# Designs tried in a protein design run: designed miniproteins, single chains, continued (2). Part 104

Each design is a single chain, and the fold is of that chain. pLDDT is the mean over its residues in the fold that is shown.

## One batch from the design tools (miniprotein)

Design m7610
Fold by ESMFold2-Fast:
Structure m7610 (fold): chain A 113 residues (1-113)
Amino acid sequence: SKNEEIYKVIKETVEELKKLLEEMLKKAKTEKAKELLEKAREILEKIDKEVEELVKNKAPVQEIIDVIKKGFNEIANLLEEAKKLDPSLEPIVEKAMKVMYETRLKILEIEAS
């Protein structure tokens, strides 16, 4: 049940981040910011596929958590750079940062239970 709760949290987070990235791409005013956001989307798509494969193969939850942690750090760095190039993205970037942060807290809470 803990593994199922963690998988559900991760899946919901990935879907929310996909929506936020699509909104950022639609709003982005500079080609350089769009390029960074496209790279973030590519990383998120890779994570989504890797997590799906790990779940199908009944991999340890820790491997899935490690994939998410690494990928979210890479996405966060790209989003911070995009925000510097296009400050109009700040509200959506801050929302994405909050989603990633809250997901990490939820996973820690489930692991502690």
Scores: mean pLDDT 87

Design m7611
Fold by ESMFold2-Fast:
Structure m7611 (fold): chain A 60 residues (1-60)
Amino acid sequence: SDQKKIDRLRKMIDSLKENNALLKKKIPTSDKATQERYEAWIAENEKYIAKLEEEIKKLE
């Protein structure tokens, strides 16, 4: 049973999505260098989320 693995991966995805939402809220009030850093972190997190979703798909 891969359910425990799936549950852990889903929690990781939820945490990454919440972190991205918080970063997105900070972008409009940040300086240009900070905006670029936050946008890069959001992009990295989105790539990681996609990998975690693919892992879930393999476990089904």
Scores: mean pLDDT 86

Design m7612
Fold by ESMFold2-Fast:
Structure m7612 (fold): chain A 93 residues (1-93)
Amino acid sequence: LDEELYKELKEKVEELDKEAEELAKALKPELIEKASKLIEEKGKSDREATLEAIRELAKEEKDPENKKLLEKILELMELQLKLKEEREKLEKE
């Protein structure tokens, strides 16, 4: 019963990961390089560093198409982080 809820959360996290990856592929290579550089400079954990780097890129992005893609990636990553936290709470019960 609680196992079904855990499975649903896991599936949603996997779906959000795939959506974020597909959106990232639509970004220009130069933008991906900028994100990687920001991640390296921040020296944080992979997901936290990526989230911060994408936020900075979205704020400074002047191309409306790229900005929209970055905003969607941010939304998906934030949702995935929340679902992961909920899943970890279920594992400890």
Scores: mean pLDDT 68

Design m7613
Fold by ESMFold2-Fast:
Structure m7613 (fold): chain A 58 residues (1-58)
Amino acid sequence: NKDGIFDAETVEQVIELLKKLGFEDKGELTEEQLKYADKDGDGRIDQEEWDELLKEVE
């Protein structure tokens, strides 16, 4: 995805992880949350970045 967004279920899971890290749950991915998840800045949230979020929550 060019804007780093997966399907609705994946987006919801990213929101839940970021919420556990202290981000506000606004019912959608904010630009701030997306930039936090997109660690390499390529406009995509790949599996490596997903794993980094899971590690942060642990």
Scores: mean pLDDT 65

Design m7614
Fold by ESMFold2-Fast:
Structure m7614 (fold): chain A 91 residues (1-91)
Amino acid sequence: MVEELKEAVEKALKDLEEAAKLVKQGKLSREDFERAVETFIAEAQKLYDAYPEELKDILIKALERVREILEELGLFDLAKKADELIEKIKK
């Protein structure tokens, strides 16, 4: 069960990395990408609330990578939301 959740987080991160490449190529809208990121952050919060100890490290790593992608794309407001969740998890 926890292993399946870790795999789901890793897959979701990979999907966002691929989506970011499509945004840079003009093949995916910025708005669709922003919605996907907001969904990812919301699901990461839910997963942390349910399994804080088991998922802490993988969620921090995934959110830090998402923050980097958002900064590269100039999506600083979403990068701040990701950083706020990272800070909550690290406490």
Scores: mean pLDDT 86

Design m7615
Fold by ESMFold2-Fast:
Structure m7615 (fold): chain A 83 residues (1-83)
Amino acid sequence: GKQEAEKAVKAAVDAVKKAEKSKIIGAQMGAGVAMVAAGVAMALSERSPEGAEEVARVATKSAEGAKKAAEEKLDNSEALKTG
């Protein structure tokens, strides 16, 4: 629960930093979605560990998609598809 949420937050922060450097709008949007989802996972981690783990999983996938889009300079909806 909490460990997965913390990993999701770190992944989202990394995605935001890479997206900002890439200046790719799709990557920035995906990173933003990942950050919001990671925040929700953290909020749930004390009350619903199972729910936090599921949301953290989604947030981590969104962050991974956003990082990939930023690193590969992909200008498509791939980051949104994982959010």
Scores: mean pLDDT 73

Design m7616
Fold by ESMFold2-Fast:
Structure m7616 (fold): chain A 97 residues (1-97)
Amino acid sequence: APRPLEEAVVGADVEITLTADTGDSPETRAAARRVLEVAAAELRAAGMEVEIAEPDPRTLVLTARGVLTAAALTAVRAAVEALEAAGARVTATVEEL
């Protein structure tokens, strides 16, 4: 079952899901897309497989799968902070595979 990011264990095989609710703000949505693209690049550099989805006009979802490294965890935490600074409401969860 998905757990909060704070319960993430470095070295475990995980699926990380970042969900950003940007509301009806095009500016927040554009900023959130840039944050998730940077996070995706960092997570791929850390060896994870990453997808970004836009299920509706208010929601962006980043899903990352693979071994959780300290670098990957740092990148996810930085992304959460940057998304919140951009005005998005963020849910970050981790599931062990």
Scores: mean pLDDT 86

Design m7617
Fold by ESMFold2-Fast:
Structure m7617 (fold): chain A 67 residues (1-67)
Amino acid sequence: MEFDEEVGKFLKENELQKLFGLKNDGKWDVALQQAVKEFQEANGLKDDGIPDDETLEALLKLKKELE
């Protein structure tokens, strides 16, 4: 509940697709899941394909730097 607003906003499929440079069709497909996993491995995180708190924080930091 505490991170509900931030998590809900950030976890939008189109937001993640834009960040990874994937097609922005708003669907959580294999391509998006694979991109998350690759991002996790590139940042030395567990490559579970699950956007854990560490993964979300790294993605938010990247988004802020690009924005």
Scores: mean pLDDT 66

Design m7618
Fold by ESMFold2-Fast:
Structure m7618 (fold): chain A 80 residues (1-80)
Amino acid sequence: SAVDALMASTPLSREQAEELVRLLDISPDMSDDMARVALAAYLGLSARLSPAALAEWLSRVPGATPELIRRVVALAEAAA
């Protein structure tokens, strides 16, 4: 499952991994780079970074695509 794949590649708890999979629609066959981006996205969202700060933070993470950054930023904007 996507949750199990994320937990294998990141230090996230099952509950945190389940929440992130739901929010970002993460595939179970994800790369290690995608798992790092997912962890960084979770940490940035949990810290309640502004959309601009979250975009800057994620742009520094290896494997973060413009598409993923846009999606995570949209979640932060919806919560603001």
Scores: mean pLDDT 74

Design m7619
Fold by ESMFold2-Fast:
Order: sequence, then C-alpha cells, then structure tokens
Structure m7619 (fold): chain A 95 residues (1-95)
Amino acid sequence: SDSDIRREAVSMVNMMTTLGVRDPQTTTQIMQQLSRDFPQYQSQFDQAMQHMQQQDYNTMSQILQNMIDSMSTDQRRQFISTFRSYVSQHYPQMM
C-alpha cells in the first residue's frame, strides 16, 4: 500500500542517517549516487550531505523526510530500491 511504501521510505532515511553517523565517507558516496539517480532532488541531497559533514543529523534527517513527503509512491519505490542496492554494494552483510 501507499502507506506501507511511505513507511519503508522513512525507514530508509533513518538507515541513511545512522550510516552517516557511523560511516560518513561511504554515506557521502551513496548520497552522491542517489543525487545522480534523482536529479530533481539533487539540492536536497546536497543540503543533507552538508549537514551530515557538520554532524547535524537532525537537520539531515528532516531534509530527507521532507524529500520523501514530496515524492510520489512510484518515486518512493524507486528510492527504496536504489538505496537498498547501494547499501548492499557497500555493506553486503547488512542486506
């Protein structure tokens, strides 16, 4: 359902924020790839990366959640799939 997909997308944002705390270098690489895959949200990813580098994870999370809220259900599905793919590539044991 749309509700389940939105919940999963928010879960992905929470995972990205957690990875940003633990492994900011790899998280930056993932966010740069996502910025390329979702060019209409490039500004949001760039702002989120800037706040991550400043260790402002609350603002990072808020920017990404606002991005998810602006997405269609199909865009949320594509985001979930694409993010999970990058996490699997960088952290095979987590996925």
Scores: mean pLDDT 89

Design m7620
Fold by ESMFold2-Fast:
Structure m7620 (fold): chain A 64 residues (1-64)
Amino acid sequence: RAEEAIRLLDEAEKAYQSGDYNKAAELVAEAMRLLGVDVEATPGVAKLILEHRDGVVAEIRARA
Protein backbone atom coordinates (compact mmCIF):
# COMPACT_ATOMS: atom_id res chain seq x y z
CA ARG A 1 0.00 0.00 0.00
CA ALA A 2 2.61 2.60 1.07
CA GLU A 3 4.96 1.75 -1.83
CA GLU A 4 2.05 1.89 -4.32
CA ALA A 5 1.00 5.30 -2.96
CA ILE A 6 4.55 6.63 -3.40
CA ARG A 7 4.60 5.26 -6.98
CA LEU A 8 1.30 7.02 -7.75
CA LEU A 9 2.73 10.30 -6.40
CA ASP A 10 5.74 9.87 -8.73
CA GLU A 11 3.36 9.33 -11.67
CA ALA A 12 1.34 12.39 -10.60
CA GLU A 13 4.48 14.55 -10.58
CA LYS A 14 5.33 13.37 -14.12
CA ALA A 15 1.78 14.15 -15.30
CA TYR A 16 1.97 17.60 -13.69
CA GLN A 17 5.32 18.31 -15.41
CA SER A 18 3.80 17.28 -18.78
CA GLY A 19 0.88 19.71 -18.28
CA ASP A 20 -1.76 17.03 -17.66
CA TYR A 21 -3.11 18.59 -14.46
CA ASN A 22 -6.34 16.56 -14.46
CA LYS A 23 -4.42 13.26 -14.61
CA ALA A 24 -2.07 14.51 -11.86
CA ALA A 25 -5.11 15.37 -9.69
CA GLU A 26 -6.62 11.89 -10.17
CA LEU A 27 -3.32 10.14 -9.37
CA VAL A 28 -2.78 12.23 -6.21
CA ALA A 29 -6.34 11.50 -5.02
CA GLU A 30 -5.82 7.76 -5.62
CA ALA A 31 -2.47 7.77 -3.74
CA MET A 32 -4.03 9.54 -0.75
CA ARG A 33 -7.01 7.15 -0.80
CA LEU A 34 -4.60 4.20 -0.45
CA LEU A 35 -3.30 5.92 2.71
CA GLY A 36 -6.83 6.29 4.13
CA VAL A 37 -7.10 10.02 3.30
CA ASP A 38 -9.98 11.17 1.09
CA VAL A 39 -9.06 14.27 -0.94
CA GLU A 40 -10.72 16.05 -3.86
CA ALA A 41 -9.30 15.24 -7.32
CA THR A 42 -8.63 18.90 -8.22
CA PRO A 43 -5.51 20.59 -9.64
CA GLY A 44 -5.30 22.82 -6.56
CA VAL A 45 -5.20 19.89 -4.13
CA ALA A 46 -2.70 18.05 -6.37
CA LYS A 47 -0.40 21.11 -6.43
CA LEU A 48 -0.55 21.45 -2.63
CA ILE A 49 0.33 17.78 -2.04
CA LEU A 50 3.07 17.70 -4.72
CA GLU A 51 4.65 20.90 -3.28
CA HIS A 52 4.93 19.03 0.04
CA ARG A 53 5.81 15.70 -1.59
CA ASP A 54 9.06 15.10 0.36
CA GLY A 55 7.23 15.51 3.68
CA VAL A 56 4.34 13.31 2.57
CA VAL A 57 6.71 10.55 1.36
CA ALA A 58 8.72 10.73 4.61
CA GLU A 59 5.49 10.38 6.65
CA ILE A 60 4.36 7.40 4.52
CA ARG A 61 7.71 5.63 5.00
CA ALA A 62 7.78 6.39 8.75
CA ARG A 63 4.37 4.70 9.18
CA ALA A 64 4.95 1.77 6.80
Scores: mean pLDDT 76

Design m7621
Fold by ESMFold2-Fast:
Structure m7621 (fold): chain A 55 residues (1-55)
Amino acid sequence: RILGDFDGDGTVDERDAELIEQGLVASGQPPLTDEQREEILKRLREGKSLYDLVA
């Protein structure tokens, strides 16, 4: 399965980045900037794992 495809439609898009941001905020991280969201989307589209995005 595609890591980061949290809405289950088989694509990695801005919605998946929003879900990741919500999880990070819930764990006590500050909200992502627009630039950070773009970087997360880019890395997910490159097939990076979630651990690579948050570590």
Scores: mean pLDDT 60

Design m7622
Fold by ESMFold2-Fast:
Structure m7622 (fold): chain A 68 residues (1-68)
Amino acid sequence: SMEAIEKRLEQRAEEFASKYNLTPEQRKAYLELLKEQYKLWSDENVTPQELIEFTRRFAEELKKLLKG
């Protein structure tokens, strides 16, 4: 169910935030990245180019979250 998926993503964000001592705002930003990743990889019509572009953006946003 969608509720089970949302809970799983929230738990993953909580674990990551706890491990790296992230602020509530950083945790929220990471959760939004996880949600966007899930939507993209669940889309049967996603193109290889869109996957590559998202992967690059995800890496850059994650670097910003971890470095400030």
Scores: mean pLDDT 83

Design m7623
Fold by ESMFold2-Fast:
Structure m7623 (fold): chain A 75 residues (1-75)
Amino acid sequence: GKIVNVTLVKDGVSLGTFPAVVYDDYTLVPIPTALHAGGAVTVGGVAATLLTSDGTTDLYKAPGVFGDGTVVTIS
């Protein structure tokens, strides 16, 4: 996997840049649980699915290959 820096956005406000991991056909985005309420997550406008949560980090998977600067919208 390749590490890229994505921008987390909540309610139109940037929360900063966070690492994500890109594979051939999908991207994994770890989101701190404290930063979102378990609502919808999109990566570059593509809907992501929750794979797992350990109580501090929610791991989301989106289909597709995304690069540095990709916007991840959380709610």
Scores: mean pLDDT 83

Design m7624
Fold by ESMFold2-Fast:
Structure m7624 (fold): chain A 61 residues (1-61)
Amino acid sequence: SELEELKKQAEEAAFLAMSSEHHEEGKKRLDELIASASPEEAKLMEEAAKKAQETLRKAAA
């Protein structure tokens, strides 16, 4: 579905934002995705991004 694709894109952008090589690209992509989404979609995308980042932080710790 469209929403599931948006959530996946937000998750991928969040992963990129946590990398040293693609930090700025990932942050910009995530911001643009959220800014272009509806408020409902934006909340789900932010939640998916936060969960992805939390998973990476715990794996790196």
Scores: mean pLDDT 78

Design m7625
Fold by ESMFold2-Fast:
Order: C-alpha cells, then sequence, then structure tokens
Structure m7625 (fold): chain A 75 residues (1-75)
C-alpha cells in the first residue's frame, strides 16, 4: 500500500516534470519523447507505476541530452 502510493506519486511527478520540459525538445526528438510520455501515462493508468516512472525518467533524460547536444540548456 505505502510502497504503491509512493511509486504512484513518483511516477506522476516524473511525468509532470518531463511534460514541463517537453517544449525544450527539438522537432527531431519530440516524437520519441511524446511516445515515451504516452506509454508512461498508459502504464500509470494500468497501475504499473514502476514502468510509468521508468518511461517518464527516460523521456526527461532524452530531453536533457537533446538540449545539451544543441547547446540550448535553459536553467
Amino acid sequence: SAKEAKLKALAEEAIARAEAALPGASEETRPEVEALLAQARAALAAGDYEKALALAIEADVLIGIDEIRRGVSKF
């Protein structure tokens, strides 16, 4: 119960963080990030909080790498 509640909260937070970062993604990277976020939301809806968290983290990392490669990291 407590473990599931914590994983759900972490997954929701990770999805929100990645969605907030999405405007920073390039046109080339955006479709992959959107696909990862769609999968993360589907996993969250299915109760697979660990998968949702992992996918959301992957999306956020991909945005970060994209911004670094383009030299446009915004603080």
Scores: mean pLDDT 85

Design m7626
Fold by ESMFold2-Fast:
Structure m7626 (fold): chain A 68 residues (1-68)
Amino acid sequence: MLPSEEEIEGNALIIQAAVTYAIAKRKGVEEAMKKAQEALDLVNADPTSPEALERARKLIEEAKKILE
C-alpha cells in the first residue's frame, strides 16, 4: 500500500504543525500557537485537499517566523 502525495504531505504538515504548536506553547507565544493550531485543524478537517494543505503550510511558516 503506497500513500498518495497528499497523504505524505498531510502527515508531514500534521507533524510540523504539532511540533510548532508545542514549541510556541512552551515559549508562551500566543500568535504562533494560534497559527499552528489553525494549520492542524485545517489538515485534520480536509487532509487530501491541496488548497487546505497549502493554507496549512503557509500558517506553519508564519508561526515559525513569529518564533524567530
Scores: mean pLDDT 79

Design m7627
Fold by ESMFold2-Fast:
Structure m7627 (fold): chain A 87 residues (1-87)
Amino acid sequence: GPDGSLALTLYVELLRPGAMRRTIEELRRVFEAAAREAETVDWEKVDRLLREMVRAGMDLLPEEVSEDAARLASRGRPLPPRTPRPP
């Protein structure tokens, strides 16, 4: 939805493209598979990947921008980042 699109835009704009490209390609493959299967999008996987992307971004962003990213993901999450997962 619009919130997910905004989070993805922020992520792509502020983070290194190389780190994000693999996650974006995985999301693209999920959507392409869903397009073939009609209404079989794995929304749990998509949601998990978006949350992981925002969490990883918070580690790399300045404190001010990280607060805005946290509001998009979890309403101001000031905790240390979760352990990074493979892309």
Scores: mean pLDDT 53

Design m7628
Fold by ESMFold2-Fast:
Structure m7628 (fold): chain A 64 residues (1-64)
Amino acid sequence: MLEEEVLEAMALIVYGVGLIEEKLGIPGAREETIEMLRKIKKKAEELGHKRAAKLAEELIKELE
């Protein structure tokens, strides 16, 4: 579904921006990125988009 593809794209963008912010030494960048990914995962789960939820969970684990 287009909605699932959008959630997957959002998760990847959030993750990528978060990695750049962490590399630049922005305080709290990792924690803020994890929180945003958790919100995307929750929305994907609520909407039944299992693939997007799984992607968000895997990206969270990479940052923890």
Scores: mean pLDDT 84

Design m7629
Fold by ESMFold2-Fast:
Structure m7629 (fold): chain A 69 residues (1-69)
Amino acid sequence: MDKRLEELTEQGLEAARRGPEALRELIRRNDVRESVEGLNRAAEEHPELAELLREVGIEVSEEEMRRRR
């Protein structure tokens, strides 16, 4: 679990440097919950990218929550 989370965190940082579309693509190719958790961790460790990472993570999490209920 931790290794997967770290991998998703690193991929999230890489994608953030390419822009929000790359972040959304990363989340769609992986488990949404795990990906969002990785983005949140990346935001805590890299405050300079935190706004973008949190924005995309919240957006996708809200979409998933809405689709369930």
Scores: mean pLDDT 74

Design m7630
Fold by ESMFold2-Fast:
Structure m7630 (fold): chain A 105 residues (1-105)
Amino acid sequence: SEIEELIAELDALIRELERALAAGDAEALLATLERAVELARQALEYLKKHGSAEDVREAQLYLDEIERLLALMRAHPDDAALLRGAGESAIALLRSLKAILEKEL
């Protein structure tokens, strides 16, 4: 199903982000997070058609914060501490979005 594919792809990107973060690979971290944002937008569109208004609002807030964190990280690609903190926060928000999708199964 579309939702199962979204969950599986999101889970794979979360694991890829965790590997990039552990490796200190700023380029891989940013590139993978950009892909995760695109997938999160697809997840939000799915929720707009199939989810509750509450789930849509919550997912939108998570997406907005992930996009803000990505912009911050892109502005400071040489700041290892900022990339670690923002990366960890983005991963946590992606996990929260995944949990909303899993609830719709």
Scores: mean pLDDT 91

Design m7631
Fold by ESMFold2-Fast:
Structure m7631 (fold): chain A 89 residues (1-89)
Amino acid sequence: SSVEFYFLRLDKDRDGVVTEKELIDFLLADPGKLSKEEMASVLRAFRIADKNGDGKLDYEEFKVFYQLVNNQGLPEPTEEDLARLEKYL
């Protein structure tokens, strides 16, 4: 499935989880494709899917994240999401 394909592509350390850093590194690999606001919205979707708040998504949480990004529309970013994104830029 496309979900499994992206999970495996983002999980570069092969530890069975996708971290915020792996996600941001993936988004930054195509500079100019997404605005800062759009990247912050993707990060917000990650944080919503991260039920434990540990900054890591297992495969079940990643499926929720994937649906938020692709099927339900991107959530509005908060100031916290923008500030969090700045730490990776």
Scores: mean pLDDT 78

Design m7632
Fold by ESMFold2-Fast:
Structure m7632 (fold): chain A 97 residues (1-97)
Amino acid sequence: MKTVYIGVSLPASASREEQLKEGEKLTEIAEKMAKKYKGSKIVVKVVPTSAASVEAGYKVYEAAKKENEYATLEAVHEDGEKAKEEGEKNLKEFENE
């Protein structure tokens, strides 16, 4: 079975407007890919760099799932608040090295 990967990563350094615009674009791409590859497994991989990245990942997954029943979400099963806290903790640990 063919597997298609869709990566979602929205940098915390990007403006809110840029994050929203990129998230919307990724959602459109996900719908198109899920529709094109209906017989394949679609894996949405989220890099939890920010709360916006996590939120975009869920929206991308929902869009893919609507068009393809084999769509799955990998790397993030948690809300944006938890991803933000984890990201901030990882940054503090990195700065202490």
Scores: mean pLDDT 66

Design m7633
Fold by ESMFold2-Fast:
Structure m7633 (fold): chain A 81 residues (1-81)
Amino acid sequence: SMREEIERLLAEFEEALRAGDLERALAVAKQILSLTIASGDEELLTEAEARMALLLAEHVDDATLQRLSAELRAHIDELLA
């Protein structure tokens, strides 16, 4: 199911953040956003965004959080254009 796919990708996102692999973390996060937006499930998108934000706040410094958040917002804007 889509939810099972998102759960697997969220686990991969957390692993990438723990490893300090920011390139992989960003790629996985973009994949999560692309899938949730394509699904049209607003509740799932809101849940995924909130969980990614919490994981970022837990694992990265403020400067990295700002940079990655800006990259993810730009990706959302591109998907909704």
Scores: mean pLDDT 86

Design m7634
Fold by ESMFold2-Fast:
Structure m7634 (fold): chain A 58 residues (1-58)
Amino acid sequence: DPQRQLLLGRAEELRRHAETAEKLADGYEKNGFTQEAKIARDAAERYRAEADRLEAEV
């Protein structure tokens, strides 16, 4: 199913982006950049929410 594979592939990519954003947030927080950490955490949550939405479509 090409459509299913496309959606799942995009969801996996978004989850990788979320992992990267989480690592970035942890790094910012550890170095006292609380505003940047919050922005990165919010981005990670958005990526996960979009991935969940795409996975729900298959």
Scores: mean pLDDT 87

Design m7635
Fold by ESMFold2-Fast:
Structure m7635 (fold): chain A 88 residues (1-88)
Amino acid sequence: MVEKLAEELSETVGLSKEVAKAILSHSVPDEKTAAELEKLEPLLEEPEVRRLLELKQLEVLEEKLKEEGKMNEEIKKRIEEIRKEIEK
């Protein structure tokens, strides 16, 4: 799940798979990945990149909540809003 979304994000934005996984999981596994994220901060501040990151993070969260038998309409709404912005 996270791996697939991280791969898609990596291809779309040009990030490494390790960095993409760290962003999507809100978890940094090691200092090397943390240093790479710091180098990418200017890129991550770009509006287009931020929208893509938020979309993928919300998709990961939605899948996790579904596995727990929970639903969050705010997450669904935000995903739909971002998809509309990106597709246009």
Scores: mean pLDDT 68

Design m7636
Fold by ESMFold2-Fast:
Structure m7636 (fold): chain A 63 residues (1-63)
Amino acid sequence: SMAELGKEYGAKNEEKIEEAAKYVVENNVTVNEALEKFGLPKVAAGPIAEKVEELRKELGLPR
């Protein structure tokens, strides 16, 4: 499934996922824009979105 593929991709590419998530939060852009910016596959969208939510929660930013 896409969720399983995303989880596997996230585990193997943790640094790229974190960098993409930071880019989303710092620039207030979409996850899709981060995928295009870093040349990541669509399966990375889920892991990035989860990391973005975690970062926003840590920083007290609105969702």
Scores: mean pLDDT 80

Design m7637
Fold by ESMFold2-Fast:
Structure m7637 (fold): chain A 90 residues (1-90)
Amino acid sequence: IADDAIRILENALKAAREAKTPLDIEVVGTLAIIGLTVALQDAERKNADPELIEALRRALDRISQATETKDKEEFIRVLEEAIAELRRLK
């Protein structure tokens, strides 16, 4: 679960770094939100560690907010922070 979420976020980070328009950030963010929602649902279904579930919820919330801003620099920062937090929980 944590590995799946980290992979989703790392793929989003690569795509975000190549983004050229605010619309590109919106597309990347939307796909990351979908992937994280699936990962969160899987974690809850499997009764994963509450700390991991909380970290996934925080990542989803922060990425949703950053996607709304359409700011590439802020979006990249939020993705890097979410990846770091999830890696610490492994």
Scores: mean pLDDT 83

Design m7638
Fold by ESMFold2-Fast:
Structure m7638 (fold): chain A 73 residues (1-73)
Amino acid sequence: MNLTPEVLEHEIAASMHIIAASVYKLAGDLEGQREHLQKAIDHLRKALAATPDSDADTKARLEEEIALLEEEL
């Protein structure tokens, strides 16, 4: 596994927004939840774009994470 700093930074940012989305959902703020889910998806897409084609496992995982978050929008 060879995560570039760019991939790692975007994955961390996405995780922070997923946590924020969960907090907003528990508080009943569906608009705040949607905003943070969208920011998480945007960061995961940037991580995917920065991931080399040779790292098929990381690409598949990021694509799955994006799909799961898009189902929650």
Scores: mean pLDDT 84

Design m7639
Fold by ESMFold2-Fast:
Structure m7639 (fold): chain A 70 residues (1-70)
Amino acid sequence: MKELLERLEELEKEAQRVGEESKAAGLSKKEHLERLKPILLETLEIAKQLYPEDAALFDQYEKKLQEALA
């Protein structure tokens, strides 16, 4: 449990950094989302481990992310 929470905190910090870098580089929303994709996917995997009863909801978020990048 602690390891998963620590990883979520790391992912949140990484997402913030990617956001700052993308803004500084003038990236499009799609390019920014492409950079966030691995962070968001890992966050969803951890969320499914912590809340398996909500797995279907997290699968829907993953599908929406994939559709946004298609």
Scores: mean pLDDT 80

Design m7640
Fold by ESMFold2-Fast:
Structure m7640 (fold): chain A 101 residues (1-101)
Amino acid sequence: SELEEALKRMREELLERGVPEEVVEIAAEIFRKVVELQKPSKEELEHAVRVTPGIVLEFLEAVRADPEGIRAQIDEALANENNPNTIEQLEAARRILDAVE
């Protein structure tokens, strides 16, 4: 499966960059759900695999700089969001934040 190969490469890159295993698994879970929902082309999937590690690292850096502010922003966004896909992504971000605390 192209998705399973993509997930393996993404996990390996995140672990190599020092991302905690718990965070890698949360990121992999949401990536799988987004791919299954969006059904991207092979080219779109390859692009997503290339950009996702950078996005995860930028999020972790933001959490390191201001964990309480990021937590408050996620919680406020969750309270006001009605799109189930966006809610699932926000819940994953909160789980990542909780994992690195």
Scores: mean pLDDT 84

Design m7641
Fold by ESMFold2-Fast:
Structure m7641 (fold): chain A 82 residues (1-82)
Amino acid sequence: MESEKKKQIDEVSYYLSERDSKVLELARQVADEEYVEKVEERLREFHKEIVEKIQSGEESVEEAKKRADELEKEIIRELESL
């Protein structure tokens, strides 16, 4: 049980880290340091929520990845509007 949950969390964490790196690189190019810190906090809180929902069985890896993609698109749109 724990081994499967760990694999799911590891998979999602890797996926989120790749998305986070891309978004933060873009943010650093177009926004000031205060805005970048706000984006980092938002991504960190999202990661925590996703991990907790996977642990509880409230969300699947596939659903988590879809939500991560939606958050990435939202943040990119916000950055492009700066």
Scores: mean pLDDT 82

Design m7642
Fold by ESMFold2-Fast:
Structure m7642 (fold): chain A 73 residues (1-73)
Amino acid sequence: SREEMIEILEEYLAEAQARRDGEAAGALGELLKAVKEGASKEEVTEWLHRAIAQTTDPAARALLEETRRRLGL
């Protein structure tokens, strides 16, 4: 559900912030905003794939990939 996606994204955003990972936090914050604004599962999937592809830090990429797996995307 959208509510479950929001909860998962909020959890991983909090983790990125706790780690002071600005790249992951930025991407997750943008995705969370999109989901709250009614973005479709397809749009979220495309945004997350682009974010992962554009991520340069391996640790940030790993967190985004984990987020994707947890979301089932």
Scores: mean pLDDT 86

Design m7643
Fold by ESMFold2-Fast:
Structure m7643 (fold): chain A 94 residues (1-94)
Amino acid sequence: SMEEVLKKIDESVKQLKDGAMNLDADKVIEALKNLTKIAKEYPELREYIYEKIQPLGSGISMLIAALKGEGKEEEAKRVEQAVMDLSRALQIEK
């Protein structure tokens, strides 16, 4: 149902926010992958997802910088790839 899809978006957005705040790369990647899947399956929800994630961009960038600073290059690359995949699915990246 649409209600279940919206709940999954809200849960994934919360997971993304919590993961970025706690520097949890795996949690951030899982949330981004879930949002990417929903954005591909439900194009009508892309704007809703975009609005919810837009304020979290700086937090994600800080996570990537922190991972690189700790020498966790592969984890940083995985986060960057997940962000790129979501941005492409939302059509906000060229």
Scores: mean pLDDT 88

Design m7644
Fold by ESMFold2-Fast:
Structure m7644 (fold): chain A 67 residues (1-67)
Amino acid sequence: METDYRALKAFEEEPLTLEEIAERFGISPATVRRLRDEWRKRTNGLSLAELTPEEVKELFGLPDEVV
């Protein structure tokens, strides 16, 4: 989901709390935490900055227009 990608990118790139990210994207803090944990499992602990745009598209199922 595009929202999931944006929420995780904000979490890694900005010094925001889970609660602030949840408020920004209209999701629960538990959802932000779950997305972070699922992302960590999918990437074997790599950050978004360590992946290519192509790898991000594949992992999140995003269309070419988003990344």
Scores: mean pLDDT 67

Design m7645
Fold by ESMFold2-Fast:
Structure m7645 (fold): chain A 68 residues (1-68)
Amino acid sequence: SQIRQTLKELGQLTIQGIALAKQRKDEQALQEILDLANKGSEAISRGDLEEAQKVKQKLQELIQQLQA
């Protein structure tokens, strides 16, 4: 199921992002990750795969910035 796969990916990205933001003591990044996690959760609960995929992309971009 595409929705189940996206939910799992959002969860893993959220955990990774939280760990990175905390390690860097970046409160702004932590808040952005939490806001995106909430938006992704809402999108999944509505069955909105398009919005969930957009949130996933934004989380991936933010994580890449934190890893640089």
Scores: mean pLDDT 88

